Designed miniproteins, single chains, continued (3). Designs and how they scored, part 25

Each design is a single chain, and the fold is of that chain. pLDDT is the mean over its residues in the fold that is shown.

## One batch from the design tools (miniprotein)

Design m8843
Fold by ESMFold2-Fast:
Structure m8843 (fold): chain A 60 residues (1-60)
Amino acid sequence: AASENAVKAYELISQGKKAEKEGNFDEAIKLYKQAIEYAKDTPAIRKVAEKNLKEVEEKK
């Protein structure tokens, strides 16, 4: 079974992507940073969150 933290990290990544589409880059950055924290013990998910964070920071 997936850990509760891994599920939460995926939810936060999805929310961050929605914020990006709405042009809310500051909110997207906060959500991706939270996703990284929840995914600290799940390297695959953490890398996805880190990549999304880097991409949104480059858009500002």
Scores: mean pLDDT 81

Design m8844
Fold by ESMFold2-Fast:
Structure m8844 (fold): chain A 64 residues (1-64)
Amino acid sequence: KEAEIAELKREIAFYQSRIESAQEVLELARQGKATDNQRRAAELLLEHSQRELAEAQRRLAELL
């Protein structure tokens, strides 16, 4: 149980970091400093990371 909680907390931190990175790229794209391909990749990364974060948070809540 404790090892699973530690792993889920690491996954949550990992996906939060990826969300922040994707948001930075989207902000650069808004300023015209990123390509359309970079913006599209960041949008997909954001969507995927948000889904994974929600699942990890749900799993963690069930263990607590």
Scores: mean pLDDT 85

Design m8845
Fold by ESMFold2-Fast:
Order: sequence, then C-alpha cells, then structure tokens
Structure m8845 (fold): chain A 87 residues (1-87)
Amino acid sequence: TQNLQQAQQLISQASGLLSDGRYDDAIQQARQAVSVGDRRQQAVALSIIAEAYIQQGRYDRAIRYAQRALDLDPNNSGARSNLDRAS
C-alpha cells in the first residue's frame, strides 16, 4: 500500500516534469516509480519515460520503453500513442 502510494506520487511528479520540458528529471522520477509500483503503475511510468525520450529525439529508446509498457499493460493508451509516434 505505501509503495503503491509512493509510485503514484512519483508518476504525478514525473508527468508534471514532462509537461514542464524537464525530460531528464521526468525520467529519473519515472524510473523510481517503476521500482516501487505494481504492473499497471510500472506501465504508466515506462510510458512517461518513452514520452520523454520522444521529446529528446531518442526514438529507439522510446520504442523499447513503450513496448515494455505495453507488455505490462496492453491497454495503456499512452504507451500505444508513444509507440506509434516513435515508429
């Protein structure tokens, strides 16, 4: 329960950093969320990492993280969108 709440807070922080164009900071917070979250939260965090890599022009990395997110949660719309945009 505490780890899931921590993961959700880290996801929220990562999303905010992503919106602010702070891509490396967003990746750092999202990586922490992957380490403490459940499968669905891990998929969301991996999708945020993929979006940050798209914004940095690192499409090969973005594809790998988006595919990993879809492996964990096939219904993750963010990861599907990121995979389409990076391909």
Scores: mean pLDDT 90

Design m8846
Fold by ESMFold2-Fast:
Structure m8846 (fold): chain A 120 residues (1-120)
Amino acid sequence: SIEELIKQIEETLEKLEKAKTAEEAIELLNKVIELLNEMGGLVADKTDSSKDEEKRKKGVEKLKEAKEKILEIIDIYNEMVEKKRQGKLTKKEMDEKRKKFIELTKQVIELIKEALKILE
């Protein structure tokens, strides 16, 4: 059900806020994508009813923005891992990319929380 998916998403976001490593955060972000894709399917199935179409569209747009930011976080992480493997990752680049990773993760959490309130 949508209510069970909302609960699973909220529990996953709580774990994401408490994540201590980038590796843990990436695993949780991948799970968020899976849950958001499942939720998108359930929301689409309800689109045939003419009630609250604008509200649903706004919620779906926020979830799409959150997914795009998650993909950007994953790309940042993969680039850091590859550059580190090649011995090309500077401390300055690592610090800058870590700050962006943290900032984008906070934005993802906020966007999803806002979308869930709209889709409730």
Scores: mean pLDDT 82

Design m8847
Fold by ESMFold2-Fast:
Structure m8847 (fold): chain A 56 residues (1-56)
Amino acid sequence: MLSPEEAEKLDKETKEAQEQGVLAQIQGDEETARRYAEKSRELGKKLEEAGVKPTY
């Protein structure tokens, strides 16, 4: 199980990746949007595997 500090860091990184992906999509930067969508999914999977409930 992740420490509280590690869980908080991953949750923050997941939210940042989601926000950056949405922003890139609005700006028409499809490549950046895709990269952040992938990163967000990977981080979300790590949180799920660790048994941490996302705060979204």
Scores: mean pLDDT 76

Design m8848
Fold by ESMFold2-Fast:
Order: C-alpha cells, then structure tokens, then sequence
Structure m8848 (fold): chain A 72 residues (1-72)
C-alpha cells in the first residue's frame, strides 16, 4: 500500500506537469483511499506524510488549472 501510494503520487505529479488534470485528480483520489485505510490500521505517521504530499500536489494542480484557464 505505501509503495503503491508513493507511485500514484509520482504519476499524479507527472499528470499535473502534462496538463492532464482529470488523470491527476483520479490518482490523488486513489491515494486518499489508501490514506484512509492506513489510518484505519493505525499507521497514522505514514498516513499523515502521504496526506501532506497530496496537499502539496493539490496546490500544484490548482495552479496548473488556473494557468490553463488564463491561457484563453
């Protein structure tokens, strides 16, 4: 799960750079599911670290979305 979540986060970052916001959003939602499972298992430290990375990528996604919106 942790290795899978990290791979999904890397793919999400690549999707953001490529402008594939739909793919990036889907990948981040999958990581969110893994974070919830880790919390349910009591792995709060790993869940928190992954959640922080998700938030960082979410900010990048929002910035990229605005760039596309402004490049009319």
Amino acid sequence: MVAEARELLKQAEEAIKAGDLEKATSLLMEVSRIVRELRAQGDLKTATELAKRMLELGVKLAKKSREIQLAK
Scores: mean pLDDT 81

Design m8849
Fold by ESMFold2-Fast:
Structure m8849 (fold): chain A 58 residues (1-58)
Amino acid sequence: MRAIVDRQAAKLGITDPKWKQDALATAQGLKNVGMIQDDAQAKAWISMVLQLYIKFKK
């Protein structure tokens, strides 16, 4: 999970360790409720969460 967060953050130019940690926590939560069952779903959700952080950052 963390490796997927780090890869997606790098692709989006995100260097903020807090955003990576928050995205990791969100992904772990989604996995615990069955929304993330494989690495492809994890990648999609993490990418979306990080893009939302960029949007709300303005």
Scores: mean pLDDT 77

Design m8850
Fold by ESMFold2-Fast:
Structure m8850 (fold): chain A 92 residues (1-92)
Amino acid sequence: DELLRQIEIRSLQRDGVSRELAEELVELEKEKKKKSKIYILDKSKLTEEQKKQLLEAMEHDKKQGYIVVEVDEDTPEAMQKAAEKLIEELRK
């Protein structure tokens, strides 16, 4: 668990989420016993087939109980905002 937690935190940091926010998100997932996922749907760079596959994966994860947030840009700013939104949803 600790190794997977550290991998998730580092992955979020690499994508532009601050360490503090990444640690809070991962800790809330553990506390609430829920999983969260950020989907990057940059529709300008995706084929119609790739877009369909991502939308189907997102709906599948929602049905499995994941809290899902979508971003239209693969930027650190968008990832930071997505992480903040996931934290709000997990706190409910």
Scores: mean pLDDT 77

Design m8851
Fold by ESMFold2-Fast:
Structure m8851 (fold): chain A 99 residues (1-99)
Amino acid sequence: MAAEKFEEAKRLFEEAWRALKEGKLEEAAEKLVEAQKKVEEGAELFKKEKDEEERKKAKEKALEVLKLIQKFAEEAEKDPELRERAEEVARLAEELLKK
């Protein structure tokens, strides 16, 4: 459950990064908003998860998402709003990985 939401977030971040590189800032922003929603949904599911194997899978996917969003924040340096949103999503993923 949580791992599936983080996999969806990962796909959306990859789409956002492609849109950003193509100069499609509006599409990049829309994909980043959807990715943030998936990270938040994944975090809520993770809090309720009691299976250690499922928690491990969710943490692995959250780490992949964190690596992608950190790269996105570097590329979005010219757009302060996209960068701020990327940093917020990275913070959510980091908090999940600390648990």
Scores: mean pLDDT 77

Design m8852
Fold by ESMFold2-Fast:
Structure m8852 (fold): chain A 64 residues (1-64)
Amino acid sequence: SIDEKIHEILQKDKVTLEDLQVLAAVLGEDAKAFLKETFDVSEEEIEEALKNKPKDLEEAIKKL
């Protein structure tokens, strides 16, 4: 189920802040390198997404 969720996000033309936070939560330490390589986003944008963990992110992970 998690793999399918990741594939869904990877197939999007545009990724949201929520998508980045989900990927970062799933991938852990490799998140920055993976997200920068896969998406045309800055490292600072990725770090900002990781710092601003919304309460709904924890619920999204639990529902995966």
Scores: mean pLDDT 62

Design m8853
Fold by ESMFold2-Fast:
Parts: structure tokens; sequence; C-alpha cells
Structure m8853 (fold): chain A 70 residues (1-70)
């Protein structure tokens, strides 16, 4: 899973932090929606993830959304 801190070509900041906090499916959906909304509004994006609480599909979708937002 390739999740890292990045800066977009427009100067937006993307920060991804690993946490021990257990993420529910609802939390993951909220994170994905927040990324999309902030990207559309040109706001800084901050994401916390837990590799143990995310399934492979959720982690993949998160990575793709982050790449798409940048």
Amino acid sequence: MDISSRTSSEGRTLTVTETDKVLTKEDVEKILKDIEEKAKKKEPIHVEYNSESLNLEEADELSLKLADAM
C-alpha cells in the first residue's frame, strides 16, 4: 500500500498518517468523501489510516482517491 505525504502541482498539501485507531467502513467512506470534497475545493487534505483495520480493497480505493486528488 503506497500512502505517503505529497504536495499537488497547485501547492495543496496531502498528509497521510498511520494510526492505531480502528477505522470502521463508515470512517473509510467519510475519509474518501472528505478527500474528494477537499480536492474539489482546493483545500489541504489530511488522512489517517490504519493498515490493520483496512481491507485490501479499501486501502486500494484510498490510495487511488489520494492519487486522483493530487
Scores: mean pLDDT 65

Design m8854
Fold by ESMFold2-Fast:
Structure m8854 (fold): chain A 85 residues (1-85)
Amino acid sequence: SAEEEKLQKQLEELVKQGQELTKKATEAIKNKDKEALEEVRENAEKLIGQLKELKKTANEELQKALDLMIKSLENVIEQAESAIK
């Protein structure tokens, strides 16, 4: 359906954003860039919010995939917080 196609495209975009965010986190940790790590944390929290919203219209299989992505982003936040402290 058109809604399923829209949902799939949104998911692909969010996955790409998550990968980019993970890359930025890795670079910020290497550079000891506290400002960049703070931005990564904020952007990861926003992305988690978008993924949780997407879960409301997702089937059970997609909800499982979204939960794994949320967990991955929570790990990115934890790594960024550890690097800032």
Scores: mean pLDDT 82

Design m8855
Fold by ESMFold2-Fast:
Order: structure tokens, then sequence, then C-alpha cells
Structure m8855 (fold): chain A 92 residues (1-92)
């Protein structure tokens, strides 16, 4: 389940369909990351910076998905779905 940041972002974009301006910016930061863990951290930072209702819950979901992935309990596809849902909470 090793994927590049670019491949991961493509998976998240596919789950969202048509990303909004904030989602596009968060995903662009993720593309510049050196690995998927850093990509997830970049997305969590972007969500936290948005300072909107639901942002803290969305950050917690992304961080939890990363923890489960690192433990081998969550696939990259499930991580992408979780991240897409978190981004949709911030920008519906």
Amino acid sequence: DKVTPEEFVEMVEREIGEPGPFQREALERARKAKNVEEALKAIAEAIREADVPGAEAAVAEVEHALELYKKGLLSMEEVAKTVAAALRRVEP
C-alpha cells in the first residue's frame, strides 16, 4: 500500500469529485509533501488554518486515519475516503 503524495491526492480528488477552492489549495500543499504521512499533515494544517466550524473534528479524523494507517489497520483507500470526508466538512 505504498503510494506517492501525487497518487494519494488523485485518490482524494476522485472521492470528492469536483474540489472547491479550499480543497484544491489543501491538496496542492499535499502534492508538495515528500511522502504520504507529510501529505496528511499538510492537509491537517490547512484545515486547522481555515478556522471554521468543524475544523478541529476534521483534523482529528485525518490524524486518527494516519495513526490507523501506520498501524496497518486502515488501507490507503480508506485514508483517502476519510480525508475527502474531512475536507467536505470544511468546504461542503
Scores: mean pLDDT 83

Design m8856
Fold by ESMFold2-Fast:
Structure m8856 (fold): chain A 79 residues (1-79)
Amino acid sequence: FSEEELKELKEILKKELKEKGISDETIEDLVTDAFIRFLYQFLKGGGTAKDIAEFLNISVSLAKKIVESFKKALEKFKK
């Protein structure tokens, strides 16, 4: 991803996470350029929400919301 692509994808992901009931404060703390790059490569490699939860020390529920939101964000980004 370019810096411009990361910025756009980050904004789309933030909106998707907010729609799933995650607070704006949590979203701002969690959603960074490094996190977007990590999620993309991890999911491309076949990683699961459980693995993400363990790696990032977050709940499985939050990890599932992040993964589903990121998949939706990627679909919207490609349009």
Scores: mean pLDDT 78

Design m8857
Fold by ESMFold2-Fast:
Structure m8857 (fold): chain A 65 residues (1-65)
Amino acid sequence: MKTITAKAPEGTDLTKLEEPLKDLGVESFEIDPENHTVKVTVPEENVEAVKKILEDNGFEILSIE
C-alpha cells in the first residue's frame, strides 16, 4: 500500500472526493482541515488513479510513500 499526501486548494469541498476514492479501495482517508491536506492510503495499483483524481480537482501532490 501507498500513502498519498496532497494539499487541497482553499475552499475545496473535500466531500466530493469521498465517493470516487471509496471505489478505488481506499483503506484510510484522513483530512486535516487546518492545513487543507489529505492523506489517502491505497493499494499500489490504484495510486495513479487516486493521484489523477486529486490533481484533476486542483490538489497538489506533496508525497507518495
Scores: mean pLDDT 76

Design m8858
Fold by ESMFold2-Fast:
Structure m8858 (fold): chain A 73 residues (1-73)
Amino acid sequence: ATVSQETLDVEVAEALIRMTLAIAKVAIEHGEDPQAALDAARRIIDKILSTVKDPEVRERLRAQADADLAALA
């Protein structure tokens, strides 16, 4: 079944997480404080994940995001 309009579609959530990670990486490369950029990205990702109703999908996206954030540190 599709996600309700009151929540993000899973594909949209995945895209927003990827964009958030890409923006954090670019910010760090352009002289932003890495810790501040990573903290901001984590906060945004947590908000995106809170809209994902399927716990299996949410856990997969969280694990992937955590790995990607760790790779940027």
Scores: mean pLDDT 78

Design m8859
Fold by ESMFold2-Fast:
Structure m8859 (fold): chain A 71 residues (1-71)
Amino acid sequence: SFEEILEETLKKVEEVFEEGKKKGLSIDEMERRVMQVVFETIRRHKLSQEESDELIEKVAKLFNEKVKELE
C-alpha cells in the first residue's frame, strides 16, 4: 500500500541521517542520498502524481526537521 511505502521511505530518510552523522557527511551529501531514495521509490512503485506529491512533502518536512537539529 502507499502508506507502507511512505513509512518505509521515511525510515530510509532517518537511516541516511544516522549514517551521515557517523560518516561525517555534509548536509548536501545527505540531501543527495535522500533525493535518490525518493526518486527511486517513485520510479520503482510507479506512484501517481498525488502519491508522489504527498511522499515529497512528508520527506521534505522530515529532512528540514533533521537539518534544523544539526544547526
Scores: mean pLDDT 85

Design m8860
Fold by ESMFold2-Fast:
Structure m8860 (fold): chain A 63 residues (1-63)
Amino acid sequence: MVVILHSKKSPEESEEELRNKYGLKNVASIRLPSGTLTVGSDGSEMETRKLAIEEAKKLLKEE
């Protein structure tokens, strides 16, 4: 499972939300001018970080 959140919340709040609601093993957060992007997955820490970076790149291109 992979879950992606983009919100005005802090990285800590977004990461706790993903862990608590979805039970995800790994989470990664990136701060953007538009807010915090947080990605959670059941994969490795490295894969989760990669997903966060790719989603951040997509979001920055849309702005």
Scores: mean pLDDT 78

Design m8861
Fold by ESMFold2-Fast:
Structure m8861 (fold): chain A 55 residues (1-55)
Amino acid sequence: MTPEEQAQIRFNERFKAEYDAYAAAHPDMTREERIKAALEIASRVQAEVDAEAAK
């Protein structure tokens, strides 16, 4: 796999784990709250993966 493909896999795995945990803790989220949570989690996870890829 290319480094870009590995970074995408790491992003997907971390995003899924964090989003699933957040959704389980907040089962009554509205659609808008789910979208906002997904964007915030994605932004944070992407920054972490990008920082690791820069090493």
Scores: mean pLDDT 80

Design m8862
Fold by ESMFold2-Fast:
Structure m8862 (fold): chain A 85 residues (1-85)
Amino acid sequence: SPETERLLRVRFTQLQIRDFDLLEKYARGELSLEETVKQLQGLLGEYQALLDELRRQRADQEFIDLVQRHVDGLQDLIRELQRQL
């Protein structure tokens, strides 16, 4: 439904804000590299759950593709950060 899709878009925005805040805390030295990786892995799980829900709801394909690109980018970021451990 349009209302369900709106709520899923709000959830995506909330995940992006949490992602940004996490990386800002890391940049300020408030989080270790290990803790940052752990929390990004948690966010990746939440993005994956959102992506599954978008597919279940047959949401707009452009929005599914947008969330998929964010998942792919986050996976790449986690791998890069893990190489620094």
Scores: mean pLDDT 89

Design m8863
Fold by ESMFold2-Fast:
Structure m8863 (fold): chain A 61 residues (1-61)
Amino acid sequence: AAAVAELQQAVNARDEVTASRIAQELHLPAEDVVALVESLKERPFNQAKAEAALQKALSHL
């Protein structure tokens, strides 16, 4: 779905606001949405952690 590709792009851009919006539109579990957003807020940015959170959230689709 186009929304999944847009979510991946938002994560790659470290855009927590857009990622949160798209994840909610996809009806992903609230717990996974929170984990994904928190991973994007981390400084220094941990790409592996953000990718793991995204994959876990998408596993529910």
Scores: mean pLDDT 78

Design m8864
Fold by ESMFold2-Fast:
Structure m8864 (fold): chain A 97 residues (1-97)
Amino acid sequence: DKEYKEALEEAKKLKALGISEEVLNKLPKNEQLAMVYHNLGLYYYTKEDYESAFIYFKKAVQLKPEDQLFQKLAEYMYRKLKEIDPEKAEELKKELS
């Protein structure tokens, strides 16, 4: 999958993968991509890039809508982004819904 490959390559480049590829390969395909998106979101959060963090957590929510942690993380990033750039927060919320 091109999306998974691109996300994995970005996470590896940033040293943001957080787990081994052997562990990832044991997970279902949707779990693999969700884990990579979650870890990219955490990386950008630690850099105070709330826009990128929000995007990645929303992508994780789209793959696993039942995951309450991903929902809470996306909501938290949205609140942080809204404090800094409310117009951008509403734009991204609409695009990623």
Scores: mean pLDDT 84

Design m8865
Fold by ESMFold2-Fast:
Structure m8865 (fold): chain A 102 residues (1-102)
Amino acid sequence: TPAEKFLKKTIEYYEELRKTLPKDSPAAKLLDEVIKSYKELIENKASPREVLEELVEQSERFTELLEQNKDNPEIRRKLIEAEAHETTGIMYFYLLEKEQQD
């Protein structure tokens, strides 16, 4: 499905991003938790709406962590990259719902 394809690509991207962070950093821990949640969505064959709701939740968590890391520009840049990817996913699923109503 389009949802599964998007989640698989997101997991691949976040696993690579995770490798560029300090192993014990809060940013690395958040990426590990997000990757786990997205793998569970694939295994449970989550609906596009359930995927959208999870993307919004994780986007909020990345935003909170950005606020906590004001003095670390390298970690902030990685979190901004993750946030941009979450935003792309949110827009993608929103547009898919709209297409089905036309």
Scores: mean pLDDT 81

Design m8866
Fold by ESMFold2-Fast:
Structure m8866 (fold): chain A 100 residues (1-100)
Amino acid sequence: AAEAARQARLAARVERGKEILKKEHPDLYKKVEERKNQSPEAKAAADRAYGLIAEREKLAEFIQSVRGLPREEVDEAILKLAEDYVDKPADEHVPFPFPR
């Protein structure tokens, strides 16, 4: 896949997580944005947190969307979600939605 398309998807994921946090937890959203402005490391951490929030919402949507799909397409989508989870650092301790 083209690198530009990959970067666009990552940016969209961060923005989606940002919108979710702003809607569900506006006080926490403000704290994250304030922290983001303190250092480059804080900015990277904030973007990662937004990505995780977007993944949690997408998991619920995914479960609803795959109920009518062929098994092969469901298996591919499951593998993609599993890869997204294993790429996260252990420090974030995100629950894995599928058996390891």
Scores: mean pLDDT 59

Design m8867
Fold by ESMFold2-Fast:
Structure m8867 (fold): chain A 64 residues (1-64)
Amino acid sequence: MEEAEKEPGAFYVPAGRVLTDEEIEELKKSGVKKAVIPDRAGRSPAVQRAVEETRKRLEEAGLE
């Protein structure tokens, strides 16, 4: 029910992938100001876990 917006400087996290602290730091160094996580982009429990884990890491790193 959410639409992926085209936004310059935003990184769209692939479904089912958890970003590490190192990857998040690289995104910040690359000038990414915001990371967009597809909420419930898949039907797998693993995807839901990846979304939550990535979101927490992004918030800890100061990304929305």
Scores: mean pLDDT 62

Design m8868
Fold by ESMFold2-Fast:
Parts: sequence; structure tokens; C-alpha cells
Structure m8868 (fold): chain A 75 residues (1-75)
Amino acid sequence: SMEELEELLAELERLRAQMRAAVDAGDRAGFDRLLQEMEVLLQQAIRLAEDNPEAMERLRELVAEVQGLVRRAYG
């Protein structure tokens, strides 16, 4: 549902902010836990967003930022 999708998108934005904070703090273990949670919620959000181009664009932007954080954490 759209309500379920919006709740997932809000949670993904919260996780992204927490992942950024973990990278900035050098908290590798915290980052790894958040990345695992992010992957599960991303799969759910992509499934719910397949008929919603605005949500799919938001997810693409989120994925790009998460990929940047992964490079910062592991590069």
C-alpha cells in the first residue's frame, strides 16, 4: 500500500542518516548492522514502489547515497 511504502521510505531515510553518523564516527560494526537492516528494507520498498515512479526515483537516490557511504566506510 502507499501508506506502507511511505512508512518504509521514512525508515530508510532514518537508516541512511544513522549510517552517515556511523561512518563519520568510525563505527564500522554499527555501520555493518545498519547496512544489513537497510538491505532488507530496500528489498521491501522496491517491491512496493514498482508502480510508483516518484518513489522509485527516491529509492534510486537513496541507493546512490548508500553506495557512497559504503565506499567511505570500506575504501
Scores: mean pLDDT 87

Design m8869
Fold by ESMFold2-Fast:
Structure m8869 (fold): chain A 64 residues (1-64)
Amino acid sequence: MKKVEELVKNIDNVENYNELKKLIKEYIENKDIESLKEIANIFKKHGYDTAADILEDVIKALEK
């Protein structure tokens, strides 16, 4: 998840934001709940609590 941490840290860069969205979409399509939980924790770590909460809701939907 070091790549995701770098993308979140530099989220003001449009290219990094788009790459992060593509990764999240890929994990959602693959139902990779573990990776999605790690991304939600990275968002919280960097103060993006709203983004973390939205992703946690997506994870709950994917778990059923």
Scores: mean pLDDT 80

Design m8870
Fold by ESMFold2-Fast:
Structure m8870 (fold): chain A 86 residues (1-86)
Amino acid sequence: SSLTKSDAKKLAELLKAYFESVIEPRLTPEDKEIREKFLEGIKYLEKGELKKAAEKFREAAKLAREKGNEELASIFENLAKYVESI
């Protein structure tokens, strides 16, 4: 990909901040698996592995949907699409 390691790390930090300010307040203790999948996505993003990062965000979206949180699922699906568009 054309993404530099510095750009990937900066994007990962921005997405982590977004998670902490927007996503984490919407999660309960029962949503641990959603949190873990998102953090795995961030880890792959920091490595520049955009496809694997997107796959992890889609796994988080699936888990959110299974728990009835369609809004959160949509957020994760949009993040996966964005990461794949880089």
Scores: mean pLDDT 81

Design m8871
Fold by ESMFold2-Fast:
Structure m8871 (fold): chain A 55 residues (1-55)
Amino acid sequence: VSEVINKLVSELNERIDEINQQKAQGMPMQEVYQKVQEEFEEFSEKLKELLKKLE
């Protein structure tokens, strides 16, 4: 929607790509899952902060 949101999405995609690379290098799936979950939680929190700024 906004350029700021697009930037957050791009940053999330970059972090997920890094996790996928680490997975290819032998990172256990349980740790991959935990890292992905943490990145999505951070993304959600940043989105909430942006929405709060609109008040």
Scores: mean pLDDT 78

Design m8872
Fold by ESMFold2-Fast:
Structure m8872 (fold): chain A 83 residues (1-83)
Amino acid sequence: AEVAAVAEKKRKEMNQRIDEIVREAGERITQISEEASRLGKETGDFEAALERGRAEQQKVADEMARRIAEAEAEAEAAIKAAA
C-alpha cells in the first residue's frame, strides 16, 4: 500500500516535470524563431539565419528529450528505492 502510494506520487511529480520541460522547450523554440527572423533582417541573409535557427531548435529538441529521459529515470529510481 505504501509502495503504491509512493509510486503514484513520483509518477505525478514526473508528469509535472515533463509538462514544465515541454513548456520551457516550446518557449525557447519560439524565441529562436524570433531571433532568426531578427538576424535575417539585420544581415539580409535570411537563408543563413533560418538554417542557424533550425540548428538551434534541434538542440532544444535534443535537450528536451534528454531532460524527459532523466526525469523518467529519476522517478523510476525513486520508486525502486521505496520498494
Scores: mean pLDDT 83

Design m8873
Fold by ESMFold2-Fast:
Structure m8873 (fold): chain A 75 residues (1-75)
Amino acid sequence: SLKERIIEAVRKAIEELEELRKTAPPELQPKIEELIEKAKEYLRKIEEAKDDEEAEKIAKEFLAEVLPKLKELFG
């Protein structure tokens, strides 16, 4: 289902952020950790979603919240 694909994608993103944090400069590590915590919060919300439509809505909210922060860190 779409919900299961979104869950897998978010889990993989968290794993990649955790690996990135290990090699990141000390000044960026706290900011990456904040993104990991936010991703984990959204993952829980998506897992609790009643259907694919709600999961997609939550995923869009996650992207709207996180994408600007990623651009700030790496742009």
Scores: mean pLDDT 82

Design m8874
Fold by ESMFold2-Fast:
Structure m8874 (fold): chain A 77 residues (1-77)
Amino acid sequence: MRDTPEERIRNIADLAGLSDAERQTILTDPQAGLAIVDQRIERYKELLKDPKTRAAAEVFLVVLEHLKRIIEEVIKK
């Protein structure tokens, strides 16, 4: 477990390949950030259908699901 929710979001968002703008949105508007993460999860679920992208999609889905959980915790306060 990392220090602050903001630091955890920053580190996990970077691992998930989110842009600086997307990361800033998550930190300033967690509800909008959650929508971005949900859209990324949907995209990677589609990539699970393609054998060429399946392995990468499985890894990114784990990272994105963890990021979503942290954002939801921040929203709950």
Scores: mean pLDDT 77

Design m8875
Fold by ESMFold2-Fast:
Structure m8875 (fold): chain A 108 residues (1-108)
Amino acid sequence: GVERLREKAEELAERVIELARAHPRDGVLLSRAVEEALRELGRVLAELGLDELAAILNAPLRDTMEALQALFDAGALADPATRVVVEAAMAMVGGIPLEEARAELAAA
């Protein structure tokens, strides 16, 4: 369950980061790539029966980020699946490596 989710999150985050490095000023391309990657991660969440997290990732990007911030503020990162999703979303939206997003969340 969580391992499959983590592997897919790492794959998708790396894809988005590579695009961000290649096209750092193409905001339209990067926004679309982030939205597509989050929807793909949402499909894996749905397959794992994590329908509430899947619904969050299928929302418009702003609503997704607001919902993930609310989960962080509520201490929901104690759940491994929620933590993987928030880490991946932070990495993708921030255009930073997944290990950097993980370190920032662990420090917060």
Scores: mean pLDDT 83

Design m8876
Fold by ESMFold2-Fast:
Structure m8876 (fold): chain A 59 residues (1-59)
Amino acid sequence: LAEKAAKAAEEAAKKGDGAGAATATYNSGMDPQHAREAGRAAEEGDAEKAAEAARLGAS
């Protein structure tokens, strides 16, 4: 689950899709803090940071 969320957030970040990264992260663990972090990182194009936030939110 965490790895699937991380991959989804990473792909969203490559597209600059903050909403996609945040949604994937939230659906994995229902953690709004890490969902926001993944979304912000994705908007910045930081795929690694988006993936890390998604893994933490899913754990």
Scores: mean pLDDT 78

Design m8877
Fold by ESMFold2-Fast:
Structure m8877 (fold): chain A 69 residues (1-69)
Amino acid sequence: KKVSKDELLAESTLGLAEIASTVGPISPSVLEQLLANLRAMYARSTDPATQAVLRATEARLRALAAEQS
């Protein structure tokens, strides 16, 4: 029920990507950087619930990028 700072950062990252996509397509370099950041957060997280949120955020970000291709 409580969200971690990492969960909030992941949701904020997705929110920024969605806003950016309304202005124009997310560049491949920006997408790779966002995915790298999410992967780093996942690797350092030991909480399964936080890991699940980060995985869902990565999947949504990848789907958003695929919609622009």
Scores: mean pLDDT 69

Design m8878
Fold by ESMFold2-Fast:
Structure m8878 (fold): chain A 62 residues (1-62)
Amino acid sequence: MEKAIETMREAIRTILQARSPEEIPEEALQALNKAANELMKAGMSPEEVGELVAELVAEVRA
């Protein structure tokens, strides 16, 4: 679980650094998707994963 959260945080940082949607690395989107799937397999609902993504976005932007 902790490793998946760290992977998600790093992917969000990379995505938010892109100046345009076209500059978002494909690897960052794949890492975000992989981390979300791992968290859901660990017992998180899709809704809880969405809340975590929102929290990490706020954290990275602070």
Scores: mean pLDDT 79

